Designed miniproteins, single chains, continued (3). Designs and how they scored, part 57

Each design is a single chain, and the fold is of that chain. pLDDT is the mean over its residues in the fold that is shown.

## One batch from the design tools (miniprotein)

Design m9965
Fold by ESMFold2-Fast:
Order: sequence, then structure tokens, then C-alpha cells
Structure m9965 (fold): chain A 85 residues (1-85)
Amino acid sequence: MKVKLTVKVKKYILNDDGSWTEEDVDLESETEAEDKPIGFPYTENGVFKEEVVDVSAEKFTAKMSEYDDELGKDVIYEYEITAEK
């Protein structure tokens, strides 16, 4: 059986005053995967290339730190993944 996956992304940026800015990146994307715990087949996103997830689970989250060349600093991406049948 295939399930529909919805991915929501938030970007966290450390400001010069030590506060964090949360940016909603409108990167809500949808894809289909087999509902088996074989590995996450979402290959367009580096967060998922080594993730093993059970897509029969209704919701799961992942985080990654990445250097942003435009800002000259590390940022944090938080991914919320929802599986719908």
C-alpha cells in the first residue's frame, strides 16, 4: 500500500542579539511512499537520505543543522512529516 507523505519545514536562525528567528518556509511538499519500515525514500532532502522511518506511523519529526552561505552562519531546519492513507 502507498501512503501520502506531507512535509512541513521550519527554519531557525540565530540573531546577533542571541535570539532565534523562526521562519515558516512554505516548503509543504507531498509525495508517496510504501507503508513499510524499509527506509525513508524521500531523496530530494538530505535530512532523509539516512533516515529509517516506519511510514505506518502517523507523524514523525527530524532536525538538521546546515551552514547558510547567504547569512554566514549555521541554521537549523525542523521537519514535520505526516503520513496519510
Scores: mean pLDDT 58

Design m9966
Fold by ESMFold2-Fast:
Structure m9966 (fold): chain A 92 residues (1-92)
Amino acid sequence: NQKGIDDLMKRYKAKTLEELLELGKAVQKFLEDIDSLKDLPEELQKKILTLYVDALLEAGTISEEEAKELRELIESDVDEAIDKLLALLDSK
């Protein structure tokens, strides 16, 4: 979705798709230190995870099916969503 990419770039002040990808890498580093993410309220954890999944999907790093599964896990079990996302990224 071009509009989705444009909205993410505007929200995070990214000037290019490359900057959005670098932001995604920074979020991945944050997810590697899961204790820091766990200190945030659950609602904020879900928002960060959702934004990262959206960025990965729009960059073509994950499939639409993988994104759907992650979004469903974020809603039902945020801890499981974090674990699955980390495992998926580790496999890339």
Scores: mean pLDDT 69

Design m9967
Fold by ESMFold2-Fast:
Structure m9967 (fold): chain A 84 residues (1-84)
Amino acid sequence: MKEEERKRKLEIDIMAGLLRIVEGVYNAALDQALASGDEEKLREIEEDKAQTVPPVVAKIEKAAREKYKLSDEEIEEARAMAEE
């Protein structure tokens, strides 16, 4: 019982970590473009983020549901943790 809860929490933590990595890569690139004043590079990074992040998030969520059998509520918890 307690071990299954710990394993579930670990799976949620892993998903949150993956979501943070995806967002973190683009956020770091955006910060650099903003600091340099490169409006063209900023636009390219924002466009690439908008195209790349949703499909990657969808693949992570699909793996969470199909492989790790996380509920929609657990997936939402992982998203909330990733935003912190």
Scores: mean pLDDT 77

Design m9968
Fold by ESMFold2-Fast:
Structure m9968 (fold): chain A 91 residues (1-91)
Amino acid sequence: MSPETEAQNQRSIDQYVAGVKAKLKALGYDDLLARLDALMAKMKANLTPLEQAQVLSFGAMAYSIARLEGLSEREAYERGLEAMQKAMDEL
């Protein structure tokens, strides 16, 4: 990828993550916000923007499935973070 494309992809990811962090903060889930920050720091150190997007996609899907199953918003975010950690371990 060109440096311009990489920068654009990273900006898109940063914007998406900022939205998730804002929701976690609004809900008072500071522990989950800290966990997401730690995972994002590891992803930015070890993964390309496209790999980061793939990991985030697994997390988003796990969250959505958990909410459809009737789990609480907190439990859905916890499942999302667990899915992201597992996806990182495979990349």
Scores: mean pLDDT 85

Design m9969
Fold by ESMFold2-Fast:
Structure m9969 (fold): chain A 57 residues (1-57)
Amino acid sequence: SAIEEKLKKEFGLSDENVQNILQLLKDDPALATALLRKELGLSDEEIAELVKQAEKL
């Protein structure tokens, strides 16, 4: 997805790191959402796309 591409290109995250973020969003969405906003500066729209991807795990 476009958001996964952005995470890899802008933050240098690996495919494994992206999968770990998706797993955290599935297991603890409140914590993951807060961290993604504060540490990576992701928008609510970008976080919502990651949540949709996590639901498919």
Scores: mean pLDDT 81

Design m9970
Fold by ESMFold2-Fast:
Structure m9970 (fold): chain A 79 residues (1-79)
Amino acid sequence: YDTVSELVDEIDKIEGVIGIRLKDKTEDSVTLEVDVDKSKYESAYRKLKEIADKYGATIKEVDSDDPNIKRFEVTVPIK
């Protein structure tokens, strides 16, 4: 899906993003799991939110179980 590919490419360009994974795919949406270096959290989160808003995606912070990583779920509609 071109839209999801573009979203992944834009997120990957953010300084502090250290991992992007496909978590879930439904008929209506794709959920990406994004890991951010805690030291870059403030700037990375701001850019991630701007990109998510551009694609109509929602962001949820989730527990990473790694104190050096901030983890987010980014859900983008694909209907």
Scores: mean pLDDT 81

Design m9971
Fold by ESMFold2-Fast:
Structure m9971 (fold): chain A 104 residues (1-104)
Amino acid sequence: EVDELVRKADQGDYKAGLEAAARFAENGDVATAYLLVSEIAARKGYRKAASYFAVQAVDAGAAPTLPYILNQGERADKKEAERELLKLGEELGVPDSARTVIAA
């Protein structure tokens, strides 16, 4: 089921992508949740969330996203990144999924 959400996200369904990130976070796979959130935020133009969660994903054990981090600028403040993720969740119609990732 999560695999179906990830497949839809890869096809541009970012709502499914954020829901998948929340499920990864709930299952304890915080690294994958942060990586997925970072990629979706980048594609939607939320640069602070994208940068912050890319670094958090690496800190949690994900493969380095160095070219992405370097191109998106410096790591944002946690509160600023969380505000952008909440806005993204509202925009995509899945605010609960955004809150779940923040709580992880």
Scores: mean pLDDT 77

Design m9972
Fold by ESMFold2-Fast:
Structure m9972 (fold): chain A 58 residues (1-58)
Amino acid sequence: VPISEDALKELKETLKKLGIDESLIDKIKTLSQAVNALEKSKTEEAKDLADLLKDVLK
């Protein structure tokens, strides 16, 4: 599996702090879905995190 449940929960909390919509966060099950949600937020912090997670997926 790409990430643990605990890591996924921490990631969702980070996304919430970055202003990502909670309904989108609840649907996130993979890093790729998290990256997609971050890219839609349009904030600098969210884009930086999306780029970091893309590197982890490679």
Scores: mean pLDDT 71

Design m9973
Fold by ESMFold2-Fast:
Structure m9973 (fold): chain A 69 residues (1-69)
Amino acid sequence: SKSLRDEIDKLRAEGEARTEAAFAQGPELGRQVALEIGRRISGIDGLGRTVGDYLAGSAQDRADRALAS
């Protein structure tokens, strides 16, 4: 459904904004917030799962690089 895809896009944009705000407070918090948001998005649809998994994975890689000095 177009409406479902629009809702997933909105949640992705909101999730990215919240993740950036959390990373400003620290890489561990940024990762935790992204994992929580990714979990919520991936529960919606197959596309939501792909988007949620990508957001969580990208944030984990970013946090790992920041924490590795």
Scores: mean pLDDT 78

Design m9974
Fold by ESMFold2-Fast:
Structure m9974 (fold): chain A 85 residues (1-85)
Amino acid sequence: SAMDAQMATLQRLASEAQRLIKEAQKLLETNAPDEELRKVKEGLERVRRDIQALKPTLSASQQVTADSIIAKLEAEIRKLDEKIA
């Protein structure tokens, strides 16, 4: 069903977000070059945009989950921006 497809997409994006957040944290901890930090930031921004695009098709409870993931992605993007600046 469309609802099952949307949930599967949200779960996939959530998993990708978590993977990229862990990668970003590792790169920050190891003082990785700015180029690697920019690359992971682009990945985080892409996943954030994908979740934001999906959000209008989600139920109210799924939108709360989506907003939580977006907030975590935005927090990690800010940390990367502070390091690159």
Scores: mean pLDDT 89

Design m9975
Fold by ESMFold2-Fast:
Structure m9975 (fold): chain A 94 residues (1-94)
Amino acid sequence: SEIDALLAEIEKLVEEAKKYLSEEEQKKVDELLARFKEAVRAGDVDTARELGQELIELLLKGASKNSLENANKIFDIAAQLNALIERLAALLRS
């Protein structure tokens, strides 16, 4: 399914970004991602978008503690995640 394909892409990007985060931040990312996936499966667009934005904000906070090079990688991943989350939200509204 297109939804399953988008979720797989989101999970892959989240795993790449996690490499630059602390252990505590990684646990929060895992919790938010699990809740996001449940909201998507339930067709709850508003909750999915809210959780997706919280996930992006957590990644961006992690970026501020990193070198400029690693922060730029996190910023690129966050931008890709935002685009995928919006595509997923559009599919759920259809």
Scores: mean pLDDT 86

Design m9976
Fold by ESMFold2-Fast:
Structure m9976 (fold): chain A 86 residues (1-86)
Amino acid sequence: MLMSKEEFEEHVDELIEQAKEALKNLEEVGKEAGLSEEATKEIKEELQKILEALEKAKKGEISPEEASKLVQESLAKMKEIAEKSL
């Protein structure tokens, strides 16, 4: 479930781009999915946490394992927020 250091180093840039694209499209996708403005804001905050964790891991400020854990926790929270708003 957690990425290896090698897998993380190969894919961190791709994951950062995916997180940035998700943030860019969030307001439009969230509105189409019927998310409240509050839920969209909370999901945006979680996506920003994912992006920050990935960028910190890329800089060597945190381990790939810690970054992976933070990403998984934020993804779980985003799912809970989306389910609560539907």
Scores: mean pLDDT 75

Design m9977
Fold by ESMFold2-Fast:
Structure m9977 (fold): chain A 91 residues (1-91)
Amino acid sequence: MLKTKLLTYGNRVEAIAELDETTPNTVLFEFYVDGELVARHAVQSTSKTESVSLELPSSSDKEVTVRVTLYNSATGEQEDGEVQTARATAL
């Protein structure tokens, strides 16, 4: 099972993926700003928690969406996926 959190700190966005098991998995983080893909990061992990941070280029209010997909590292098969949306605000 995958649990995803999206946190905002002004113009900085942090996506956190929490796993129920310490199984070898690939976690794919895809960040969208106003519907456009701006960053993609894949992490191979045996830990229960993985995180990725992204800073927006300007101090402005924007909707940020992260899509987190969990893959089995041995087979490449998708096991789970979650989407979270948050607003990043100007300080």
Scores: mean pLDDT 72

Design m9978
Fold by ESMFold2-Fast:
Structure m9978 (fold): chain A 87 residues (1-87)
Amino acid sequence: ALRTAVRIEAEVTMRSLPTTVDALFAVKRGELSEEEARARIREAEIAALEELAARADPEVRAALERAIEHLRATGELPSSEELAAWL
């Protein structure tokens, strides 16, 4: 479970990385607020999780759907340990 959770977290991070980098540089340049940058990063992470869920086995899909709800509720991606507990 933990290995699968780490792979999912890595995939989400890699898929959202361009948005995260661009948003953080835009904040540094005064083009975006930290709140706007956080919202863009969150939307990119949700999109990555939804894409993974669409291609996942049913058991993994349920965990990914829970991760999406967690991210929407808290604004933060679940830890690998939390995600592993849902797998």
Scores: mean pLDDT 82

Design m9979
Fold by ESMFold2-Fast:
Structure m9979 (fold): chain A 61 residues (1-61)
Amino acid sequence: AASYADGAGAAGAAGNEEVMRREAELAEKFGGDKEYALKAGEAARNGDSKAAREYSLKASA
């Protein structure tokens, strides 16, 4: 789950919303939290690397 949440953050930073959503769905499928994975991607897209990391960690908790 953590690696997919990190992938959502990276895709968000790159501006790729489709990949960001796919990575968030995979995070949820493997026991993570889709909402936090999506928030990680959105924070990364907005340049907030600290919030992106925090949400990625919450997505995998």
Scores: mean pLDDT 71

Design m9980
Fold by ESMFold2-Fast:
Structure m9980 (fold): chain A 66 residues (1-66)
Amino acid sequence: MTLAEQVRKRALELAKEYGHEELSKLIEKVPERVGPFGYLHLRRAVNALLQKKFEEAKKHIEEAIK
């Protein structure tokens, strides 16, 4: 499992734990392989999720999908 895959999995687990269905579905759209930019945004999304800043997390996930 790559570092990006691990961070994506962690983001998905957090969104599911919080019952945030919209974010869970959005995270599933993130590619299994992302570049350094996508990886940075996945890490920022996890940090936002840990703080329950769902709008900030959503913005970072949308950047990781691009």
Scores: mean pLDDT 82

Design m9981
Fold by ESMFold2-Fast:
Structure m9981 (fold): chain A 93 residues (1-93)
Amino acid sequence: DALARLEEAVARALAELAPEAERLRDHPDKKKVMAQLTALALARVAEELGLEELAEEARRLAKEVPSAKELAELAERILRAAGLEVGERREFS
């Protein structure tokens, strides 16, 4: 199930990034750094799902300061490529 694979990939990415997010609490550029970390998390999720082209795009965005719109559009493309409909909500355990 594509959704189950996505849930596992997201949980793994969040677990790995949680210590870094905590360390950034008092960072002067917290918003920009969090945007870059989000792009890196999307790259990891895409790679775990076998979406190599989208993973490369996410890594490229992480080298810049991505906007919230760019991150949302990339996340939507990853979900569509994984066979998931945008806006579908399920409980993550």
Scores: mean pLDDT 68

Design m9982
Fold by ESMFold2-Fast:
Formats: structure tokens, sequence, C-alpha cells
Structure m9982 (fold): chain A 68 residues (1-68)
């Protein structure tokens, strides 16, 4: 899918994890709000005590933006 391809492109080190900035870049590539994507990613990371999100978490955020 376009979302999966964009996530792979943003994951420059191949770790399977993304920063809030990278999630924002993916949202921009998909025509979604990059600032809102970063906010949602930062909120999720804060709740979990992490500095990165996996692809599943990033996909969930992108799906939330599309549904909003």
Amino acid sequence: SAAEAALRAADKDGSGTLTAEEVGEVARALGLDPERARELAEAMMARRGTDTLDFGDALAILAELRAA
C-alpha cells in the first residue's frame, strides 16, 4: 500500500521504528496533515514512555487521520 511504502521510505535505518518527525513526513507524502500526525505520534510515545513508534502504531495514527 502507499502508506506501507511511505513508512519504509521514512525508515532510513531499516529498524522498523519511526520518530514523530518521520510519521509527519509520511503523513505529508499521503496528503494528510503532517503537524497533526506528529502531535498524535508524540502523544502516543509519551503515553508509552518511548521515543519511537513501530510501523503498526504509525499505521494506526495514519488511519485515525484519514477517519477524522
Scores: mean pLDDT 79

Design m9983
Fold by ESMFold2-Fast:
Order: structure tokens, then C-alpha cells, then sequence
Structure m9983 (fold): chain A 68 residues (1-68)
């Protein structure tokens, strides 16, 4: 199963915040859930983004872009 490092996941969150897709509050909530993780699966990262209010299609694109 493809996995994202914490650094890759954080970079994806920063990109979403920069592009105005998520708010700073949403970014902070997702970062807090990554603070004790060294890596995260693509599906788990998509689930975290969706929990923060990101639409599934947008969350999935962001997660897969972070693998590139």
C-alpha cells in the first residue's frame, strides 16, 4: 500500500493551505493528528482530509500528488 512520510503529508497540507483549499484551522487540526506519526497510508491521509472538510475527490488528488 502506498504510504506518505510525515514530511510529504505536511507538504501536501501546506500546498492545500497556500491554494486556499483549506483554512489555517483545518490545517492545524490535520497537523495535530500527524504529530506522532512517521508515515501515513494514502487512504488514512484521505480520511484525515475528509474529516477536516475536504471533498473526497480533492483529498484523493492531493494524497496522490504527494506521492509524485
Amino acid sequence: MPTLSREAALAAIEGLLRDGVISEAQAQAIRAKLADRESISVEEFVALLREAGVPEAVARVAAHDALL
Scores: mean pLDDT 80

Design m9984
Fold by ESMFold2-Fast:
Structure m9984 (fold): chain A 94 residues (1-94)
Amino acid sequence: ELRKLIEEALKLLKEALEYLKAGDVEGAIEKIEKAIELLLKAMELAKDDPELRKKIQEALSKAAQALHYAEEGDVEKAIEYVEEAIRILEEILK
């Protein structure tokens, strides 16, 4: 279940990245919000694994920054933070 939540969040963030590149900021925001919700659930399931929980928290922080910049209309920064969140989640899934 935990791995599936992280895989689903990663897919949502990759979809958000495509929406940002296409100029669909509202679509991107919806996908980032869903990814954040899944990562919060993953973090709760990882409560007994401090190292994994810390990595999930780092990805959450980047996704939250991406959401903030997308809401401000700063698409370039939103893309940068989505890409950082993707990188962290891909590292977890190795």
Scores: mean pLDDT 89

Design m9985
Fold by ESMFold2-Fast:
Structure m9985 (fold): chain A 60 residues (1-60)
Amino acid sequence: PEHYIQLAKNAPDPVVGSVVVSLVQAGKITEEQAKALIEEVASGKKTVADVVKEAFEMVF
């Protein structure tokens, strides 16, 4: 399923979309977790910086 890719492309911030897709492709998070991260940024629960920090902590 490519639903998360479409959701990421339509994300308010292209950095969030890029980070989320990269994490799913690397096997670090699921498609459902990727969707949740995008929704958290869209709802204001997380900032772009929060998502980037979480991604960095998952990779390193």
Scores: mean pLDDT 73

Design m9986
Fold by ESMFold2-Fast:
Structure m9986 (fold): chain A 76 residues (1-76)
Amino acid sequence: KIPLSELPVVYDRKTNKLYLPASIEEMKKIVAENDGRLVSVSEFVEEKGPGILDNLGEYLAENLKPLTEEIKKAVS
């Protein structure tokens, strides 16, 4: 099982959306370069509380996969 803090998922505080980078290293780069706008999913869960975990899987499946390439282009 991969811990939530090790998922390569980024939360955009401006749009309230989750994005899925290709790797954990890419996630770390995106978070560092966006200075608080794009944050790790572990910080998102801490901010929103434990109830968000019940819906996170459905939200990820519905909204994220197409955005991975868009995020790479934006921060690369």
Scores: mean pLDDT 61

Design m9987
Fold by ESMFold2-Fast:
Structure m9987 (fold): chain A 74 residues (1-74)
Amino acid sequence: SKEEAIEELLKLLKEKAGLSEEELEAIRRFLQTLPDEKLLRMVRSVKEYFEKNPEDKEGIEIVAGIIVQEARKA
């Protein structure tokens, strides 16, 4: 479901990128505004990147930072 996909992504961002609860809540609100197709594609792409590049801390932080920036635009 959309809700399950959002929570799975937030868990990854918390565990792998160390985002704060405030940042995670902003991202949750942002993701809830996206169309289902776009949300599921984004979650899949981010999960695949984190799974393929678990040691690329810089890349993980960059991806997380982009998501935080998009969430804060609203």
Scores: mean pLDDT 82

Design m9988
Fold by ESMFold2-Fast:
Structure m9988 (fold): chain A 62 residues (1-62)
Amino acid sequence: MEEVEEAARRMEAAIPQLIADLGAAATRQLVDREVAEVEREYGPEAAAFVRERAEAALQKAL
């Protein structure tokens, strides 16, 4: 859980700057890649948690 929480926080913090630098589409692709990696290492429930937090950050930044 600690690693998953860290991944979610890191993604949330990075999203506004990634959107500013790369745009929304490229940022969403990076989110998808990170969520896929979380799913590989920690399973689908952990991936869903990170996805929800990333989607909230994307919605807020857009």
Scores: mean pLDDT 81

Design m9989
Fold by ESMFold2-Fast:
Structure m9989 (fold): chain A 65 residues (1-65)
Amino acid sequence: SMREEMLAAAEKAARAFFSDRFPDELFRPLAERVLEEHPEARNKDELFAAVVEVGSRLTAEDLRA
């Protein structure tokens, strides 16, 4: 589905941008939070910008909650 494709793309981008900030198990939670907070993201460019915004703002503790 488009949502599954967007989620996979967000997780891949999160891992690429934040591999030194978050452990591997948090990239899926980060991707889920990105789609939740940025429902307006309709394409990969908008999605990548949303990943950077959310991942720069949230801590590992925020993602484990």
Scores: mean pLDDT 84

Design m9990
Fold by ESMFold2-Fast:
Structure m9990 (fold): chain A 110 residues (1-110)
Amino acid sequence: SMQEIRSLLILLEASFSVAVLHLHVLIRTTEDPAVAAEYRAAADLLQGHADRLSDAVKNNSSKEEVLELIDGIIADLRAALARTTVPEVRRVLERQIALLEEAKREIEEL
């Protein structure tokens, strides 16, 4: 149902927001400026996608629009994963990709 899709989008947005908060904590605690820049880039990317998920909820996006959005976010996160050398960034991105892939499977069955 559209209500179940909306609930999944809200959970995905919340997960992305928690990941952004975690990365901001890592920025404050690292002494390596290059590592801090990688955390900031990852946080900015995830915040942008959290905003896109929030917009999909607010706009009452269709199932097809939501699946296209999730595919686009997965593609962007996989591209970022290929470019990162920081293990903590890799772990965060892999976790968010796995959650998106799980949500996609659930939505496809609705």
Scores: mean pLDDT 91

Design m9991
Fold by ESMFold2-Fast:
Structure m9991 (fold): chain A 86 residues (1-86)
Amino acid sequence: KAEAIAKIDEARDRLLAARTLDEAGAVVEELFRYLTEQFPEKRQEILAVVQELMQRVLAAWEAGDEAARRAAIEEARDKLIEIIES
């Protein structure tokens, strides 16, 4: 669990630093693969969170809304930690 939380936090930091949607997408794909390999029983819950995250990141990026992008990333981090800890 501690390793999974560390991976979620690393992904959060990389997403906040991402300069392109391709970089953001790669980070999300890597995290999704890792989490679903470690917690296959939670795959659907993890998928729902990462799909919502990518939709919100895309919308915020298109709008130039850095606050909305940060909020989406932080909310996804909190939700993923909750899923992993349950």
Scores: mean pLDDT 84

Design m9992
Fold by ESMFold2-Fast:
Parts: structure tokens; C-alpha cells; sequence
Structure m9992 (fold): chain A 55 residues (1-55)
């Protein structure tokens, strides 16, 4: 799905040292994300960060 692709892209940009807001804006433009889709993307990103810390 485009949200899964956007999630992979934002994680890649963050790993490359791109700042969070710049990475989010680049992904939003590339995938033409709505506000609701940005909310879902951020939720999934937060869940993955928590999962990595719990492991």
C-alpha cells in the first residue's frame, strides 16, 4: 500500500540523517498523502519505534 511505501521511505530518510519534518514533507509530496494518511503513517512509525525499544 502507499502508506507502507511511505513508511519505508520516511524510515530510510531518517536513517540517512534527514530531519523529521523535512522527511515527512518529502514523503507527503511524493505519495500525495492526506491528513488522515499522515496520521496513519505517524501512528505506524511510532509503533515501530516502540517495538525496537521493547526488543
Amino acid sequence: SKIDEALAEIEKLLAEGVDFFDALNRVRRKYNLSGAEIGELLKRLAERVQAKKAA
Scores: mean pLDDT 80

Design m9993
Fold by ESMFold2-Fast:
Structure m9993 (fold): chain A 73 residues (1-73)
Amino acid sequence: MERVRETARILLEMGLKDGEVPLSEAMKATGQSAATVREAVGLIERLAREIVAEEGAENLTEEEIVERVLERL
């Protein structure tokens, strides 16, 4: 769990905001396996959906969503 959360933080700080980061680049930057990177991306997606559902998509920027996801990691 903690390893997946730490991987998710690194991915968000790398600027995942600019689109899909290639899996190979994510693995290289985090030092984690493809499986761990995919779990981290899944965690980010789940938390982002929870935040959007709670606050409303129309009231949140992509940057605000990223900040809220980081708070929950």
Scores: mean pLDDT 73

Design m9994
Fold by ESMFold2-Fast:
Structure m9994 (fold): chain A 55 residues (1-55)
Amino acid sequence: SKAEEFRKKLAEKLVENKIPLEEISDETLQALAEKYNVPFDELKKAVEEYKKKGY
């Protein structure tokens, strides 16, 4: 789905910026959601989906 592809791209942007997704705090996710102008819930889901498929 387009939503799944969107979340994958968000997670890939975090990895490109060398953000450690395994230990990322909710405060850091909120700051990143604001920076990328995306809903916090979507960014959190993107990180969780990426962790299930990779790390």
Scores: mean pLDDT 73

Design m9995
Fold by ESMFold2-Fast:
Structure m9995 (fold): chain A 94 residues (1-94)
Amino acid sequence: SEEELVEEMIERAKRAKEELLAVAEETAQTQSPEAFARSAAGLLALFRQDVAEMVAEARKVLSEEHYEKLKEELERLLQELEDAIARLVAQARA
């Protein structure tokens, strides 16, 4: 069903976010603050690309209602990753 597809896409995005955040946490401990800031920007760019691709695919197959629900949830996950990485960058510079 479309509802199951939306849930599957959201869970995939959640897993991608968790994997990228784990990489960010590890690189924050091993890189200089300046190198980490550049790495963090790259990780965010990768997640933004993944979200954009999922949104583009969803637009082709989902009803408007389910598309908007998925888009809202993906934007929320992106904001959560941005906030988490911003905190790590701030901590590395302190």
Scores: mean pLDDT 87

Design m9996
Fold by ESMFold2-Fast:
Structure m9996 (fold): chain A 95 residues (1-95)
Amino acid sequence: SKIDEKLEELEKLLEEFKKEVEKALKTLSPQQARQKIYQLSGRFRGKFGLLRGQIVKEAGQDEELFDEATKRLQEIEKEFQKTLDEADKKIWEKE
């Protein structure tokens, strides 16, 4: 479905975000890593908001489809936040 395609796009973006965060943590100073992760986070949040809006529109009044999409969106958001929290902890431990 169009919703599944957009959810898959978000999952791919999340995996790319995780890889870029890991790279920043390995290659940059703590201060530079924080700045880079902030920029990457803003980009991901922007894409998430856009795709979420499209998913909501595609679901329309179908409550079952909306609930299933919302559950998957919540899992993506949870993994995104977990990645940020783990990165912040790693930066703090190096300062």
Scores: mean pLDDT 86

Design m9997
Fold by ESMFold2-Fast:
Structure m9997 (fold): chain A 88 residues (1-88)
Amino acid sequence: MGRRLAEEIREVLREALEAAREKMSAPRLTAIALLLVAAGIAAEREDFRAAANDLRAARELLEEAGVLSPEIAERLEELIRRAEEAAA
């Protein structure tokens, strides 16, 4: 479970950075990238609670920046749900 979840988190990271790159400052992009990288590492280590928290923080930053597309939002919500279920 952890490795598959980490792979999907990395895919969302790529998509989120592509969507945000031209609309957001480099420091804000770096903060979101670090949260998504941390979520992926946590998922690989099966620390699903940490993964869910980092994914939620990244989602909030993307939403505040106005760059959270419906597709990215749905994927992040699904990954958060899966991480929370795995942590239970």
Scores: mean pLDDT 80

Design m9998
Fold by ESMFold2-Fast:
Structure m9998 (fold): chain A 79 residues (1-79)
Amino acid sequence: SPLEELKKAIEEAIETVKKVLEDESLSNEEALKIYKEKTKEIQALAAKVPEADIEADPEVVELMKEYEKLGRELGKKIL
């Protein structure tokens, strides 16, 4: 389902951003590019899911919160 595809994409994005945060060999520009690409993928998938279905699913809500938290940590490290 589109919701399950969204959950999987967010889980994969979370793991990718965690690796980016730990990878001292990546430039700030490369790290930000990876994050922006993952964010665009999530946004494209989320656009296919009714907002009510997203809000009603505790798992996807928690995944989105975790991803947003990692995005803030990345922003704090880079900016």
Scores: mean pLDDT 84

Design m9999
Fold by ESMFold2-Fast:
Structure m9999 (fold): chain A 115 residues (1-115)
Amino acid sequence: SMEEELERALRMLEEQIERVEELIEDESTPLDTQVYSATRVANSLLGLAETLIRRDAPPHLLERALALLERAIKILKKLLAKLKKEAPQKTDAIQKVQQLIAQLEQKAAQLKAHL
C-alpha cells in the first residue's frame, strides 16, 4: 500500500541519518565525504517530506518526517560549525551546507503547517 511504501522510505532514511551522524562524529572521515553523505541524505529527506505533503499522508508519518528533518538540521549545523573551524577555505561546501539547512528548516515549517 501507499502507507507501507512511505513507512519503508522513512525507515530507510532513519537508518541513513544514523549512519551519517556516526560518519560525521568519526574524526578519521574526510570532510568531503562528510559533506557528500550529509548532502545526499538531506536531499532524500526533502524529497520524501514533499511526497508526504503532496499525498496528504497520515499525521503519524508527518510527525516522523518532522522529527527526521529536525535531526538532520542538528547534524548539518554541527557539520557547518566543523567546516568553519577546520576548513574555512571550503567556501563552496560551507555555502552548500548553509543552503541545505535553510531548505530543511523551510520544509520542516511547511510540514508542521500540515499537522
Scores: mean pLDDT 90

Design m10000
Fold by ESMFold2-Fast:
Structure m10000 (fold): chain A 74 residues (1-74)
Amino acid sequence: SPSDQLLQQMQQLLQQIQQLHQQGAPRSEIEQQYSQLGDVAVQLFSDPNATPEQRQQALEIIQQAIAIMDQVDA
């Protein structure tokens, strides 16, 4: 489904954000991936066929990304 593909994209973007943060990449690079994650998340939450489980997984991904951005901004 479209939501399955969007969720997979969100998972891949989170992994990239985690990798960049671990490598000490510039904030601007992490922010680019974070911005893309936000765009994909909006598409997933706008899909009426997204299951509650997919929405919950998307929220968990977003929360993890926010936590990383908070660490970058500290």
Scores: mean pLDDT 88

